# Designed miniproteins, single chains, continued (2): the designs that were tried, part 24

Each design is a single chain, and the fold is of that chain. pLDDT is the mean over its residues in the fold that is shown.

## One batch from the design tools (miniprotein)

Design m4806
Fold by ESMFold2-Fast:
Structure m4806 (fold): chain A 66 residues (1-66)
Amino acid sequence: SAKVEEVLKELEDVIRRGVRLGLSRERLVEVATQHVDYLAEKYNLSPEEKEEVRRRVLELVDRLVE
């Protein structure tokens, strides 16, 4: 879904900013989860699209956190 890819791109930018600010993994997961809820409402994601974003955002956090 194009909406899912756009949301994930915005979430990656959010996570990268948090990493630069020195946020912990736990704080990054919290911030990312809050942004998933916000962006799902803003982009009017289906329940299936929201579930895909939740699954993939955790992978993004793991990839971007050292």
Scores: mean pLDDT 84

Design m4807
Fold by ESMFold2-Fast:
Structure m4807 (fold): chain A 99 residues (1-99)
Amino acid sequence: ATKEAVEESLKKFEETGYEELAERLGLSKESVREMLEIMERFQELKEKYKDETELKKLPEEIQKELEELGIDSSTLQTLSISEEMVELIKRAIELEKKI
């Protein structure tokens, strides 16, 4: 999804009711909004860093959190991401813990 598509989704959910989606998923309205904001930020960072050659390996603390969520450690060891992407992953992990 593009930034514009995420913005349209946010407006549509605001008009049609975050409440229905939140109730269906067992989440708060705030959590649904935060998830959509994280998706928008992630798309922005992907576009910004698409040609970036200097990416850092995922921090060990974040690797452990993702392993607990069921992601294979061998996959995590091969991932290289920017520090801004690490912060978005931390936010996504916090939301996942609420689900």
Scores: mean pLDDT 58

Design m4808
Fold by ESMFold2-Fast:
Structure m4808 (fold): chain A 61 residues (1-61)
Amino acid sequence: NPEGVRKKLSTAPDKLQAVGIVQMMQLTGDIKIPQSVIDKLNNAPDRETAIDIAVDYIKKQ
């Protein structure tokens, strides 16, 4: 559910916490996302860009 993921990530106060939520979801098997995409999240200029990258990837699955 891409919109559910966006909403959950938007509760994070910053980019670091948003990426942490994505990593936790990956670790628990809630989502399947490769490390290369997580690296893109970490290199994003802000939280909003990182969230968009994560949500776009999930939509493509």
Scores: mean pLDDT 82

Design m4809
Fold by ESMFold2-Fast:
Order: C-alpha cells, then structure tokens, then sequence
Structure m4809 (fold): chain A 76 residues (1-76)
C-alpha cells in the first residue's frame, strides 16, 4: 500500500529528528512531536484499513507537517 508506506517513511523521519532534538536538550518538544506523529500514524493506518483513502491522505499530510516542524527545530 503506497499510502501506508509513505506514512511509515515519514514517521521514521520524525523519529530521527525527535532523537536529535532530545540529544540537544529539547526533550519536551521531541516528545510532543513524536506523540503527535504516533497518533497520526495510527489514524492513517485505521483510515487505510477502512478504505478511506481521502482521510488516510489527510493524516499523511498532517504527518508531513509534523516532519517539517521537527526538521526546522533541528536546523534552527
């Protein structure tokens, strides 16, 4: 499933950035971003299981936003 693979890939990228933030002392931000990504990944998976492709794509887009926030926090 293309949508599932994309969601899982983005989640792994968020985990990588969260680990970097944690190592830099941004522990609360790292936890918030990871918890948000966990919730969105579960919602995306549920939407995929239910055949709701539109909802699944919405959650993947939200995951992309979380990844962008995490990446920006690491970079600056």
Amino acid sequence: DKIKKEAEKIYEEVKKYAKQLEQQGMTDLAKTLLDTADDLLEKAKKAIEEGDEKKAKQYVNMLKDVKRAAQNAVQG
Scores: mean pLDDT 86

Design m4810
Fold by ESMFold2-Fast:
Structure m4810 (fold): chain A 99 residues (1-99)
Amino acid sequence: MKEVQDLLKRAQELTAQAREKAYKAGYALVTINGKEAMKYMEEAKRLEKQALDEFQAAADLGGWSQAVLEKQKAAMRAAMMQGLVDGTLEGLAARKAAE
């Protein structure tokens, strides 16, 4: 169904953007300061909410089971957490390399 596919594509694009912002938040936390990290995290949380809303719309329209929807939401949250972790670790490595 094209409408379900369009919603899923949008949710995936929003998830990728949220992960990128979470990465920047982790990186900024160790290389700049907590205030800049918070700005990126606020952007990541806005994108996360939009992605969750698109996943919910796709589930409702596509007749997904609650279990399938929860699995997709969990995968998105895991991707954002991984972005935050990756950004933090790369930021720490960049600080160490600058010494």
Scores: mean pLDDT 83

Design m4811
Fold by ESMFold2-Fast:
Structure m4811 (fold): chain A 99 residues (1-99)
Amino acid sequence: MALEIARAAAEGRWEEAARLLAEALGISLEEARELLDAIEREDGEVIERFVERVKKMSLEQRLAVQALVLGFAARRYGIPWERVEEAIRRALEHMEKEK
């Protein structure tokens, strides 16, 4: 899931990214779209409110949000996908070791 969310965001497939994020977090598709729009517009208030909510989420849900942000950053700053994939795979390996 996390890798798919990051890839969708990095490729600008916002509708797919929103759908995958909604599924991962257990939120509505409308709420996921509002978050993606806020990140694209750099709406600090909406982002900050969501970050406070994310701090109370499971490790898997937090990784899904981090994957989305990493995908957006890669698209915005031209970071190669291979670097994004490596970062997410390392995060997943750390999660597996904690279980």
Scores: mean pLDDT 76

Design m4812
Fold by ESMFold2-Fast:
Structure m4812 (fold): chain A 74 residues (1-74)
Amino acid sequence: ARPRVEARLVRDANGEPVLEVRFDDPITSPAARAALDELGRAAAEMAKRVQAGEITWDEFLEELARRVRELAAR
């Protein structure tokens, strides 16, 4: 069976972008946790750039979707 990874970008109560990532199975391997930590840091950095007006929201979502697909392929 292929692990299913779903990612959504939502806004919290303060209007801040928050990345929600769901997995069918618990993350137990150190490599998978490291990949998630890296994805989270990259998403946070890109979100700051959107808020600063350096990149568009569409560019952020495209890059985020690409990284999620790469993670799901592992």
Scores: mean pLDDT 65

Design m4813
Fold by ESMFold2-Fast:
Structure m4813 (fold): chain A 104 residues (1-104)
Amino acid sequence: GKAEIEVEVEYTEEGAIITVRVVESGAVDIVKLAEAVERGLRSVPGVEEIEVEATVTEDGNPVVVATARAPRSVTGEEVGEAVAKALKEETGVEAEIVEIRERK
């Protein structure tokens, strides 16, 4: 299967709020997908308060949405690359970063 990663970073006066959405179109177990996303986020220095929700689309594809807090120095690209690396290492799935949105 293939995974698609969308990253949103909202910069606030106190730091950054990260939202990552991963959709996988193959045979990856939803628990393993969620664990890989959480591991990717934990690998980024200063990322904390990670919350992960997992569900399935109407087409039966696993979807993981994770929210975390980070320092204002964290970028959407850094987060997306960390999640993509963790997905490949934990699940063997090739992930594509399809969207990075940064709001200030």
Scores: mean pLDDT 86

Design m4814
Fold by ESMFold2-Fast:
Structure m4814 (fold): chain A 87 residues (1-87)
Amino acid sequence: MVQLDLSPVNPVVPAGSSIRLVARPSVAIDPSLIDWYRQRPGQSRQLVRAGRGTLYIPSAQASDSALYWAQIRGTDVRSAGTLLQVL
């Protein structure tokens, strides 16, 4: 069974700062199969980055505050969610 771990857990960052979310699979997989999603309150899930083991936000804004997770494309294997809060 493949597991996908996500870090950092529930980060809180000031507006304008950079943040990198990292997905770590329990077995070696091609990072191009890792897709990143977010869910903001009142909105459907959104694909924010396709085919990367990391999600990098160079200047975080309040609108980036959301639940984020990574998923292996074509499977139901996904990480636990992490809540990003931008102050």
Scores: mean pLDDT 85

Design m4815
Fold by ESMFold2-Fast:
Structure m4815 (fold): chain A 85 residues (1-85)
Amino acid sequence: MKVKVSLADGEFVLPDVSGSREELEAAVASAEAELKARGGEVTVRREELSPDEYLFTFDVRLSAEGSPSGEEIEGRGEMLGTVVP
């Protein structure tokens, strides 16, 4: 699954995703790659909320060029992933 990441005014908007475990992992990798392509450093953390729900936390530091505000910004985005049978 491919996920589109939106950056607005220094805030990250990540869509909730549902699918197989493999599709969730692909969506996370896609979001990470998109954020890195904007000239930032990205750290991804995974947290199990329930057997079928995972929270993926993206800690991002954007360069001035990659930032919507034109300043170097540290931000956090969260993506809720649900495993569907």
Scores: mean pLDDT 68

Design m4816
Fold by ESMFold2-Fast:
Structure m4816 (fold): chain A 71 residues (1-71)
Amino acid sequence: MEKVIEALLKAALEAGVKEPEKVIRLDLLSVANVYKNMGAPLEVIIEEMKKVLLSYGVPEELIEEAIEKAK
């Protein structure tokens, strides 16, 4: 999980997202914790974190590359 969050955060920063790093990190952690507490599998948690970055305008290709590198 931590590896995926760090990779996604790096992708958001490289895409030029204007939000502070700490805000993006908190959004990713919040979504991950909500779905983890619901008993969601890791793949579902990752897809929900992907949606967070998409909402920030990060290109899907950069998000997918970050997820693959974190495996």
Scores: mean pLDDT 82

Design m4817
Fold by ESMFold2-Fast:
Parts: sequence; structure tokens; C-alpha cells
Structure m4817 (fold): chain A 84 residues (1-84)
Amino acid sequence: PSKPAEIEDTDKVFLRVQKSGPFEFVHVIKAKSEEDYDKAFEALSKHFNRKVHRLKSNPYEGVVQGDGNLEGDYEVKDGKVTKL
């Protein structure tokens, strides 16, 4: 069954990391609130051992230094990161 993105697992943050030019973009796909974006970016920074910088213009987007090796879909819950 297809699940509506807005209703499922709102206590989790889902993110996509994709290489774009000289860095990797981090995009929040699903989250409950903006407070969860900062917590997710902090958890990803710790997981990658690299600082994820939130974009000032788009609070649901960030950038991280990478050569494409961080690409993938990620789940963050309670500061724990799982690659999907």
C-alpha cells in the first residue's frame, strides 16, 4: 500500500543526500517540524564526521563536503542515523 508522506512516521526525519557540483546537498524529505531539521542535520554531521551546513534561505536543505560517497536516503530518529 502507498502511504501519504504527511501522515507516516512523523517522529522520524527522512533525508536524501545527492552530489551536486563540488558538494553534496542534503534535503529533508519528511519531518514533523523545523526543530527536527536542525537535530537531523546535527545527527548526520556526527554520523558523517563532517559538518552539514543548513542553508539560511531553505531550512529543510543543507550542504556537506563530499565526493559523492555520502549519497543515499537516510532516516534519523532520536539522534540515531540509519542509511536506507
Scores: mean pLDDT 73

Design m4818
Fold by ESMFold2-Fast:
Parts: sequence; C-alpha cells; structure tokens
Structure m4818 (fold): chain A 106 residues (1-106)
Amino acid sequence: KIKERQEITDKANSLFKQGKVVDGMNLLKPYTQQIIDRLKPWAGTHPLFKADVQVGQLFLQASDYLSQGDKDKAISYLTKMRDIMQQAGYPQSSLDNIDEIIKAVE
C-alpha cells in the first residue's frame, strides 16, 4: 500500500478538522489531478474508472468554488461527488470523509 498517499490524506484530514478546508483541498489537488490523468483513457471502457474520474473532477470543481468563497456551490459539488461514490460502491469510511469535509465547509 502506498505510504505517500496515506500521509497526504492524513495531512489533508488534519487541515479539514482545523477548519482549513481550502488548504486541505489544495494539498489533494495535484494527487487528484494525477489520478484523473492516469484513469481518464480507461474511463470509457471501465465503469469504476469512470466513477473515479468523475469523483476527482467534482472534487477539483468543489475546491475551486470554495477558493472563490462560494460555499453553496462547493457543498453542491461535494454532495454530487458523494452520490457518485455511493452508487459506485465506495466504502462507508470514504463517504464519511466527504461528509466531514461538507460539515467543515458549513
């Protein structure tokens, strides 16, 4: 299992708990973009990769809206992201993490 991924995620979660939501999302942006770029060529042929790409794109859009001070749009995009994650069969722990981010934005 990739240690760097866990360390970045843990640091982002720490920032979210401190109310530094923009900083936490910005920390995850390069990693999220890397996943999108890596999976995008396969998204048309594999449903799980399509879901992962959509989740990543919605996360980046939510981060951009939050950086602009548009909390309502950020929450809307995070909620849409959560719905796609739930439909794609993501574990409850992943859904709970998104719920914590939404609460931190409020």
Scores: mean pLDDT 79

Design m4819
Fold by ESMFold2-Fast:
Structure m4819 (fold): chain A 75 residues (1-75)
Amino acid sequence: MEEEEKRKLEEEEKRREERRNENIVESLKRAIRRLREQLERIREEGRPLETPFGTLTEEDVRDRIRELEAQLEKL
């Protein structure tokens, strides 16, 4: 395979990876936005948010936001 053709395939793979990363970034940003809304509700009400999965505290939401932000920073 020609060197130039090899480079084009690598660039195309990088572009595919960039598109995948963009989709992941968008999904993470949406998840973070939803969690920030939940955090604001907890702060406004001054009490943990009750969910079908149990009581969601301000600390739980902040920890989840930090996890998603860390994933976002890795991309």
Scores: mean pLDDT 76

Design m4820
Fold by ESMFold2-Fast:
Structure m4820 (fold): chain A 77 residues (1-77)
Amino acid sequence: SKLLERAEELIEEGREALELSKDPSLSLTEQIGARLRAIGAFTEAALLAKKLKEEGKTEEAERILKRLRELGFDAEE
């Protein structure tokens, strides 16, 4: 699924940004910017998971949501 592939790419982008947000060699402003980028990427991945669920691809959606939860981002209500 193209939506699943894109959601997995966004999770990787968000994970990289989250790690960058913890880099003590960066300014506080740069760390905050990286954290916001991570949140944006995880939010978009969660929206793609909701679209997958709406299309009946519940297993693919749950895979993405589970990975987001493991990263500390709870996008499921």
Scores: mean pLDDT 83

Design m4821
Fold by ESMFold2-Fast:
Structure m4821 (fold): chain A 62 residues (1-62)
Amino acid sequence: DDRSSELARQLLEAGRAGDWEKAAEYAKRLMEEMGVEVSPEEAKEWAETLYRTIANAEAARA
């Protein structure tokens, strides 16, 4: 719970800063917390998807 929330927030901050290397690392850790093992290349693609999902949810809620 707490770890996933913190990782999601850090992923969002890294994506907003344009630091996609950090965003991919946080995405990989977040997916591992969910019990999903992914390669670094897969984590990069998931970082963009997760960032868009989280950013849109945050924007909609204010």
Scores: mean pLDDT 77

Design m4822
Fold by ESMFold2-Fast:
Structure m4822 (fold): chain A 61 residues (1-61)
Amino acid sequence: LSEKARKSLEAAEKALAAGDAAAALTGAHYQRILAMESGDEELKEKAEKVEKEARAALGLA
């Protein structure tokens, strides 16, 4: 996991914890795309979890 990807995912997690589900969704979705392109399964799983929680908070799923 790259340092930049880790920090970006942490920022998305902090946004979700602060109640900014839209920012969390955007950040997590972007990290998921990068993970799929790089084959980083760990980053993909973590990003998918944050994305799913953010979508639920927004009433999307």
Scores: mean pLDDT 78

Design m4823
Fold by ESMFold2-Fast:
Formats: structure tokens, C-alpha cells, sequence
Structure m4823 (fold): chain A 80 residues (1-80)
């Protein structure tokens, strides 16, 4: 299912952000995953991941967190 794959991509990105020590980005990605699961809106997941990546970059978050969020956005875009 497209939504399930999107949620998994977001949860994997959140895990990577947490491992990089970026709890804020990890929490934001988990929120996007929860909303994507609840709404079934895969496009919301893609746009949310991109927004989180942009915010993480603006805040000077670890490169690993930014890249994880960007990778999740790209993977989810392939599902829509």
C-alpha cells in the first residue's frame, strides 16, 4: 500500500535523525508519519518530509537528519 510505504520511509528517516542526535527533526518526521497514516494522503507525507528537511537545514541540524528527511520525501514522491 502506498500510504504504508510512505509511513515506513518517514519512520526510517525519524530513526536516522534521532541517531544523529536531532530529536526535533525526528519528532517532526514522526508527526508527518502519523498524519500520513491517519489521512491516507501520500502527497501530504511527501510535502511534509520536504518541509521538515527545509526546516532542519534552516536550523543547522546535522547533515544526516537533513539527508534522511530529503531521502524520505524523494521516496514518497515516487509513490504518488
Amino acid sequence: MKTEKAVKALEEAAKKAKEAGDDVTASSLRTVASLTRQTGDTELGARGAKAVADLARYQGSPKESVEAAEEAAKKIEELV
Scores: mean pLDDT 84

Design m4824
Fold by ESMFold2-Fast:
Structure m4824 (fold): chain A 73 residues (1-73)
Amino acid sequence: MKKEEEERRKKGKEEAYELAKEGALFAWNLIKDEELRRKFVEDLPKLAETVENEEARKGLLDAKEELEKELKK
């Protein structure tokens, strides 16, 4: 296998992490209802468990931690 293909796969994983984390944070900011915001944060770990990509899963879990801090203030 070519070296470039392996490097592209690594970059894809890094992008998956960033997209998952930033996407979750962005979606949460669009939610105006406080109860729905809490539900969204609670569902992030469950969503992460359905994701096979380790980096995307990590991004969702990191977003959950960040959003939990926002909810607790």
Scores: mean pLDDT 75

Design m4825
Fold by ESMFold2-Fast:
Structure m4825 (fold): chain A 69 residues (1-69)
Amino acid sequence: SNEALAGGLIYELLKGKELPEEELAKRVEALRKIGEDKAIAMVNELASLLDLPEERIEELKRKVLELLK
């Protein structure tokens, strides 16, 4: 699903992992299909689940928004 692909991308961005170009492109397309509001909601849900500090949440949101441009 687009949600699973987008969620996986957000998690990999949090971990600072490099994805192969083809896999990154596919997951970015899924992220665009769910849209910005859903993507940010997924970041907030992951942040709540992992008790992320605000600085890490803001960095992750910035990275997600940059991919959507």
Scores: mean pLDDT 83

Design m4826
Fold by ESMFold2-Fast:
Structure m4826 (fold): chain A 79 residues (1-79)
Amino acid sequence: MDKLIEEIEKAVGELAREVERLGKELHEAGLDEAVRRIEEVVAEAARRVEADPSKAVEVVGEAVERAKEIALEAKEKLE
C-alpha cells in the first residue's frame, strides 16, 4: 500500500510540474483555449484516480501525454 501511495504522489507531482510548464508556455503564446483543454484532462484524470487509485500511475501518465498532445496541436495551428 505505502509504495502505491509513493508512486501516486510522484506521478501527481510530475503531472503538476508538466501542467505548470505547459500552461505558462501556452499562456505566453496566447493559446488560452489549449490551457482550458489541459485543465479538463487534469480534472478527468483526478476523477479516474479517485475512482481507482490502483491505476493512478497509468492514468496520470496518459494525462501527461494527452496534455503534451494538446499543446503540440495548439502550437501547430499557429503555423
Scores: mean pLDDT 77

Design m4827
Fold by ESMFold2-Fast:
Structure m4827 (fold): chain A 92 residues (1-92)
Amino acid sequence: DYDKLIDIVQTLRDTALAIAREMNMPPEKIAQLEAAFDGILHGLESMKKEKVPYDLAYFHVRLSVNHIIHQIGQWDPEFAAKLRAAADAAFK
């Protein structure tokens, strides 16, 4: 269900931004994080409109979220660990 997947990504976005602010991340890094999640949400809306199979959309979203976490881990391993825990909880 695309609506549930959109809700999951939106919740994870909000959680990620809240953690970033609590950890006093630089504004530029918070903006990059916000843009990355907005990109996933835009792609997901496009896939929904084009009637892409849900399983493929789900796989793509999981891959994109894992990529964001991996990129964060290169400069903030603690933040990356917190996001990974949040993602694992959100995608149950």
Scores: mean pLDDT 85

Design m4828
Fold by ESMFold2-Fast:
Structure m4828 (fold): chain A 63 residues (1-63)
Amino acid sequence: SSERQEILREIAEKLREIGDEVSGMALLRNPDGSFFASLSEAEREELREKGKRGLEKLEEARK
């Protein structure tokens, strides 16, 4: 059903967002990681911003 598909898409989108934030945090911690060398500078910049957002969420959760 379309309802189930909408729920699954929302979950998948949220999981991808979390994955991007975790990857961004990893890039901020280890920018010399070989995996990140395959990304363009624009992609790395975007990931860094997502990583910073992830760090902000961790700080909020710790509080």
Scores: mean pLDDT 77

Design m4829
Fold by ESMFold2-Fast:
Structure m4829 (fold): chain A 92 residues (1-92)
Amino acid sequence: SKEEEELKKKAIEEIKKILKENNVPKEIQEKIIETFEEAFNNFEKAKEEVEKTTLEPATELGKETVEALFDFKKFAELFIELVKKLLELEKK
C-alpha cells in the first residue's frame, strides 16, 4: 500500500542516518539497506499470498488477524533496533 511504501522509505532513511553516524563503510551501508528492502518486500509478498489463499479473511476478525500478523511498522522498528544493537556489539 501507499502507507507501507512511505513507512519503508522512512525506515531506509533512518537506517542510512544511523549507519552514517556510526562511520559504517559505504559498501556495507548499501548491503544493509538492500537486505532491509529485500526483507520488507518478502514480508509484503507473504501478506499478499496469505490474503489470496483459502484462508483469505472474509470477515473483519480475519482481516484484523492478518493485520496483526503483518505489522510492517513493528517489523521496521525491530530491524532498526537490530542494526543499532549490532553496531554497539562491534564497538566492544
Scores: mean pLDDT 73

Design m4830
Fold by ESMFold2-Fast:
Structure m4830 (fold): chain A 88 residues (1-88)
Amino acid sequence: MSAEEFARRLAELVKERLGPGARVEVLGAAQSETRHVVLLGVEVDGERVEVLVTVYSDGRVEVRAIGKNPELAEEVARVAEESAREVA
């Protein structure tokens, strides 16, 4: 799977799980022999969260979310982690 295809599928699942009020954009995607890395911009009700998702070749998933609303950042991180495990 290409980095762009992985990023697109991840963004689609994150948007679906967050619901119709959410906007999700791919800000960046990269692939190496050991990992996929995707940076997503997520907006919910005018509040923005950026989430970095790393999926390793051994199946490990790491997620970091940054936003002004910590509860929203935690929810977006959880949804991104669950979505990444489904795409991988």
Scores: mean pLDDT 84

Design m4831
Fold by ESMFold2-Fast:
Structure m4831 (fold): chain A 64 residues (1-64)
Amino acid sequence: MEHLEKAVELARQGRLGEALEEIGKAYEEDPDPVALTEAMAAIYEAQGRLEEARELLEGARKNL
């Protein structure tokens, strides 16, 4: 598993800060805004934060 999958697992463990750091590393290695946004949305969903996940997806689309 690479940084994005590790970030999702960290979020499931309640370690959101570390999950976001892994997302940052993934973006530095592979700057793919779509993959990054999907991983961050999955992290928010794992935390039960569906509204945050939706806003993140909408924000990324508006800024592209």
Scores: mean pLDDT 71

Design m4832
Fold by ESMFold2-Fast:
Structure m4832 (fold): chain A 87 residues (1-87)
Amino acid sequence: KKRSKAECDAIAEFVLNDPEIKDALKSKLVAGVIRDALELLCGIDVSKYFPNVRSYRGKVPEGYLLMLANFIRKAYLEGKPLSSFEK
């Protein structure tokens, strides 16, 4: 299992295939925040997965984006849907 190199690509795919995220991508703000969080988490270019979504860096606190990035990582590692953590 290629976890250290492929983990970020797998996390991006996990997020995009989550039913809650597919619905949330209808919201430009939510989609942009998720995009920015994944970019912070992975340090890779995730814009190819979010072609119609602009960055909200500078419009939302960096601490919030970092928190969301860690949240996504924990959900992926624990095998839980992202909806299990959202209110």
Scores: mean pLDDT 65

Design m4833
Fold by ESMFold2-Fast:
Structure m4833 (fold): chain A 66 residues (1-66)
Amino acid sequence: SAEEAFARGEEYLAKGLAATDRAEQFRLLAEAARAYAEAIVLGGPGDERARAALAEVGRRLRALGR
């Protein structure tokens, strides 16, 4: 469900923010982005929570990327 995908995104985001290794942080944030994207597909483009969360994770991933 959209709720399950969103919850998975929240779990990966929390783990990513707690990670001390840059590569591990990138991997976990990428998994969070994937889960939030799935939540949008399942819940529709009007799910503001999932879209806002995906945008935030995207910003963090770009900051980590070269």
Scores: mean pLDDT 81

Design m4834
Fold by ESMFold2-Fast:
Structure m4834 (fold): chain A 96 residues (1-96)
Amino acid sequence: LKERVSKLPAYYQRLFQELATVVSPLPDSLRNRVLNAFLILAEERVGEIDSTEKEIGYILADIGDLEEIRHLLKLDDESGLLAYLRSTFGDRLDQV
């Protein structure tokens, strides 16, 4: 995982680190799904930074409010967080 991230441009590395921090407390299956989808998208489009920025921004926006995600994680509401993430981004990540 870290080796793949190190090959990305600095912008994608920053987004990956932010995303990884937010989703780190999630179950392995959901966390790995989100992180792998991001890596695949970034690696495929690494030469097209502007368009990849829009796509990654869209995925992060589709995941929802990062502050709300962090809030739910602090409340230890894993079930609520999982339902929220599945309803907001699951289908879009499946398209990557």
Scores: mean pLDDT 57

Design m4835
Fold by ESMFold2-Fast:
Structure m4835 (fold): chain A 90 residues (1-90)
Amino acid sequence: DEGNDLASKSANMAYRSKLLADESYQLAKHSTDPQVSRLLEESARMYEESYKKAAEGKAKADAGDLVSATQLYNQSLELRREGEKLREEA
């Protein structure tokens, strides 16, 4: 049903955003350019916030709060887009 689908996509979003955050942190650690490192760290923080919002969204979907779950999932998407933009600027 819609709640189960939303929980599943939120779980997938959380998993992927966590991987992207870890990757951006690793790239920042290996950068010798302070500006590039800063952008990658900001990217990692956006991905980490996306992970948190998606994880909260899954919990809300599992509890049957589909309105909050949808809002949190959409917030996680916007945070992922911001993280991607920052990584592209790096």
Scores: mean pLDDT 88

Design m4836
Fold by ESMFold2-Fast:
Structure m4836 (fold): chain A 82 residues (1-82)
Amino acid sequence: SEEHKKEAAEYFRKAAEAAEKGDSEKAVEYLTQGIKHYSHAKSKNVPKIVGLVLRAIGALIDGDYAEAAKALREAAELIEKE
Protein backbone atom coordinates (compact mmCIF):
# COMPACT_ATOMS: atom_id res chain seq x y z
CA SER A 1 0.00 0.00 0.00
CA GLU A 2 0.99 3.66 -0.39
CA GLU A 3 1.16 4.17 3.41
CA HIS A 4 3.53 1.20 3.79
CA LYS A 5 5.76 2.57 0.99
CA LYS A 6 6.00 5.94 2.77
CA GLU A 7 6.73 4.30 6.14
CA ALA A 8 9.37 1.99 4.62
CA ALA A 9 11.13 4.95 2.94
CA GLU A 10 11.00 7.03 6.16
CA TYR A 11 12.46 4.19 8.26
CA PHE A 12 15.23 3.56 5.69
CA ARG A 13 16.09 7.30 5.88
CA LYS A 14 16.14 7.13 9.71
CA ALA A 15 18.37 4.04 9.50
CA ALA A 16 20.73 5.96 7.15
CA GLU A 17 20.90 8.92 9.59
CA ALA A 18 21.64 6.56 12.52
CA ALA A 19 24.35 4.82 10.45
CA GLU A 20 25.98 8.20 9.64
CA LYS A 21 26.13 8.92 13.40
CA GLY A 22 27.82 5.53 13.96
CA ASP A 23 24.76 4.30 15.91
CA SER A 24 24.63 0.73 14.60
CA GLU A 25 21.97 -0.34 17.15
CA LYS A 26 19.57 2.42 16.06
CA ALA A 27 20.41 1.78 12.40
CA VAL A 28 19.44 -1.91 12.76
CA GLU A 29 16.27 -0.99 14.70
CA TYR A 30 15.10 1.45 12.00
CA LEU A 31 16.18 -0.91 9.19
CA THR A 32 14.09 -3.71 10.77
CA GLN A 33 11.03 -1.43 10.91
CA GLY A 34 11.61 -0.36 7.30
CA ILE A 35 11.75 -4.00 6.17
CA LYS A 36 8.50 -4.79 8.02
CA HIS A 37 6.67 -1.92 6.30
CA TYR A 38 8.30 -2.77 2.96
CA SER A 39 6.95 -6.36 3.18
CA HIS A 40 3.41 -4.86 2.95
CA ALA A 41 4.24 -2.15 0.38
CA LYS A 42 3.58 -4.18 -2.83
CA SER A 43 6.62 -2.47 -4.38
CA LYS A 44 7.40 -2.50 -8.13
CA ASN A 45 11.20 -2.59 -7.59
CA VAL A 46 11.57 -5.56 -5.20
CA PRO A 47 14.87 -7.06 -6.54
CA LYS A 48 16.65 -3.67 -6.61
CA ILE A 49 15.41 -2.63 -3.15
CA VAL A 50 16.28 -6.05 -1.63
CA GLY A 51 19.75 -5.74 -3.21
CA LEU A 52 20.23 -2.29 -1.62
CA VAL A 53 19.01 -3.55 1.78
CA LEU A 54 21.43 -6.51 1.63
CA ARG A 55 24.24 -4.09 0.69
CA ALA A 56 23.34 -1.94 3.72
CA ILE A 57 23.38 -5.00 6.02
CA GLY A 58 26.81 -6.05 4.70
CA ALA A 59 28.13 -2.51 5.15
CA LEU A 60 26.83 -2.35 8.76
CA ILE A 61 28.53 -5.70 9.53
CA ASP A 62 31.80 -4.31 8.08
CA GLY A 63 31.46 -1.03 10.05
CA ASP A 64 31.21 0.93 6.76
CA TYR A 65 28.54 3.33 7.97
CA ALA A 66 28.90 5.68 4.97
CA GLU A 67 28.15 2.85 2.51
CA ALA A 68 25.26 1.61 4.68
CA ALA A 69 23.71 5.10 4.72
CA LYS A 70 24.18 5.48 0.94
CA ALA A 71 22.47 2.15 0.19
CA LEU A 72 19.56 2.92 2.56
CA ARG A 73 19.01 6.37 1.01
CA GLU A 74 19.04 4.85 -2.48
CA ALA A 75 16.42 2.29 -1.34
CA ALA A 76 14.24 5.07 0.13
CA GLU A 77 14.53 7.19 -3.06
CA LEU A 78 13.59 4.22 -5.26
CA ILE A 79 10.49 3.52 -3.13
CA GLU A 80 9.50 7.23 -3.06
CA LYS A 81 9.56 7.52 -6.88
CA GLU A 82 7.07 4.63 -7.30
Scores: mean pLDDT 86

Design m4837
Fold by ESMFold2-Fast:
Structure m4837 (fold): chain A 80 residues (1-80)
Amino acid sequence: SKKEEELQKEALELLSIYAEHQGLESMREAGAEDDNPEYAKEVEKKYEELKEKIEKYHELALNSKSYEEFLELYKEELKK
């Protein structure tokens, strides 16, 4: 259904932005932002917009080993 597709898209975006943000933070000491400042700013902006949802589902993302596993955990959370 459209609602399932919307939720799947949201879950993917949360996981993606979380992973990208962590990647940027890990590389900041190496000056990654100097090479791609626009990309870094865009990731940070997306992270800021989604941070409430990211924080709420932080443990779900950490407990998942794959996107498919994260999606299953996220769907279970929605049942509550």
Scores: mean pLDDT 70

Design m4838
Fold by ESMFold2-Fast:
Structure m4838 (fold): chain A 56 residues (1-56)
Amino acid sequence: RESVLAQIRELQERGNELFRLGLRYARLGNRDELEKVVQELSQVTQKLNEGLRKLA
């Protein structure tokens, strides 16, 4: 297994989980939890883009 590809898959999975949580918190009107999820999603997206860039 390639460690970079494994890391990208883990980040993709994490992003999907966070997106689902964000939708749930948005429906509940839980602004504080939603804000935390959005921040974490931003960080995951940055790391994912960096990983993909290293493969190019």
Scores: mean pLDDT 80

Design m4839
Fold by ESMFold2-Fast:
Structure m4839 (fold): chain A 94 residues (1-94)
Amino acid sequence: GPLRRVEIVSIESDDPELKKEVEEIARKVQAEFAGRDVTPAEFALALARRLEEKYGKPVEIRLRPGENPDEYEITLKIDDKEVRIRVRLVPAAP
């Protein structure tokens, strides 16, 4: 079947430095999953792992369905800080 990719719809955080870091990590993770079928859970886990490696602290993950079909909300928590990522599963470009 056609491969699916994760498209980032939005990244939101009250911490501008955390937002910027997660944006950079998300770009790297998208590149690593290029040409492979990926689930939102696999994408969320990859983001959390890289954030944990950078900060040396545990990252809590929450994954829930979004408002639209194939949309998901990923919430990552580190200490008292939170980042929310809205993603969509889309067919991978040929």
Scores: mean pLDDT 81

Design m4840
Fold by ESMFold2-Fast:
Structure m4840 (fold): chain A 92 residues (1-92)
Amino acid sequence: MSAKLEKEIEEKAKKIAELIMEIVTSESLNEEKLKELEKILGKENLEKLVKKILEWLAENREELAKMSEEEVIEKARKKIFEIAKELLKEKA
């Protein structure tokens, strides 16, 4: 198994999660961060990522409503990272 490929996918997925969380938690949209996301993941995969996150949020609405804002942010970050890893693996 290529440890180099797995590490590259993990680092890219981590960067994607960080960029999305910065966009979501900022008071204004950052166009540079959106363009960076499109460069890493591609437009089609970015659209798939957003759709999967929205579906996950809708399905877990009641559980998330019981959590603190910090817990919701952390769970969302972890879910974004997981979905991004899957999409990057399919492309590789």
Scores: mean pLDDT 76

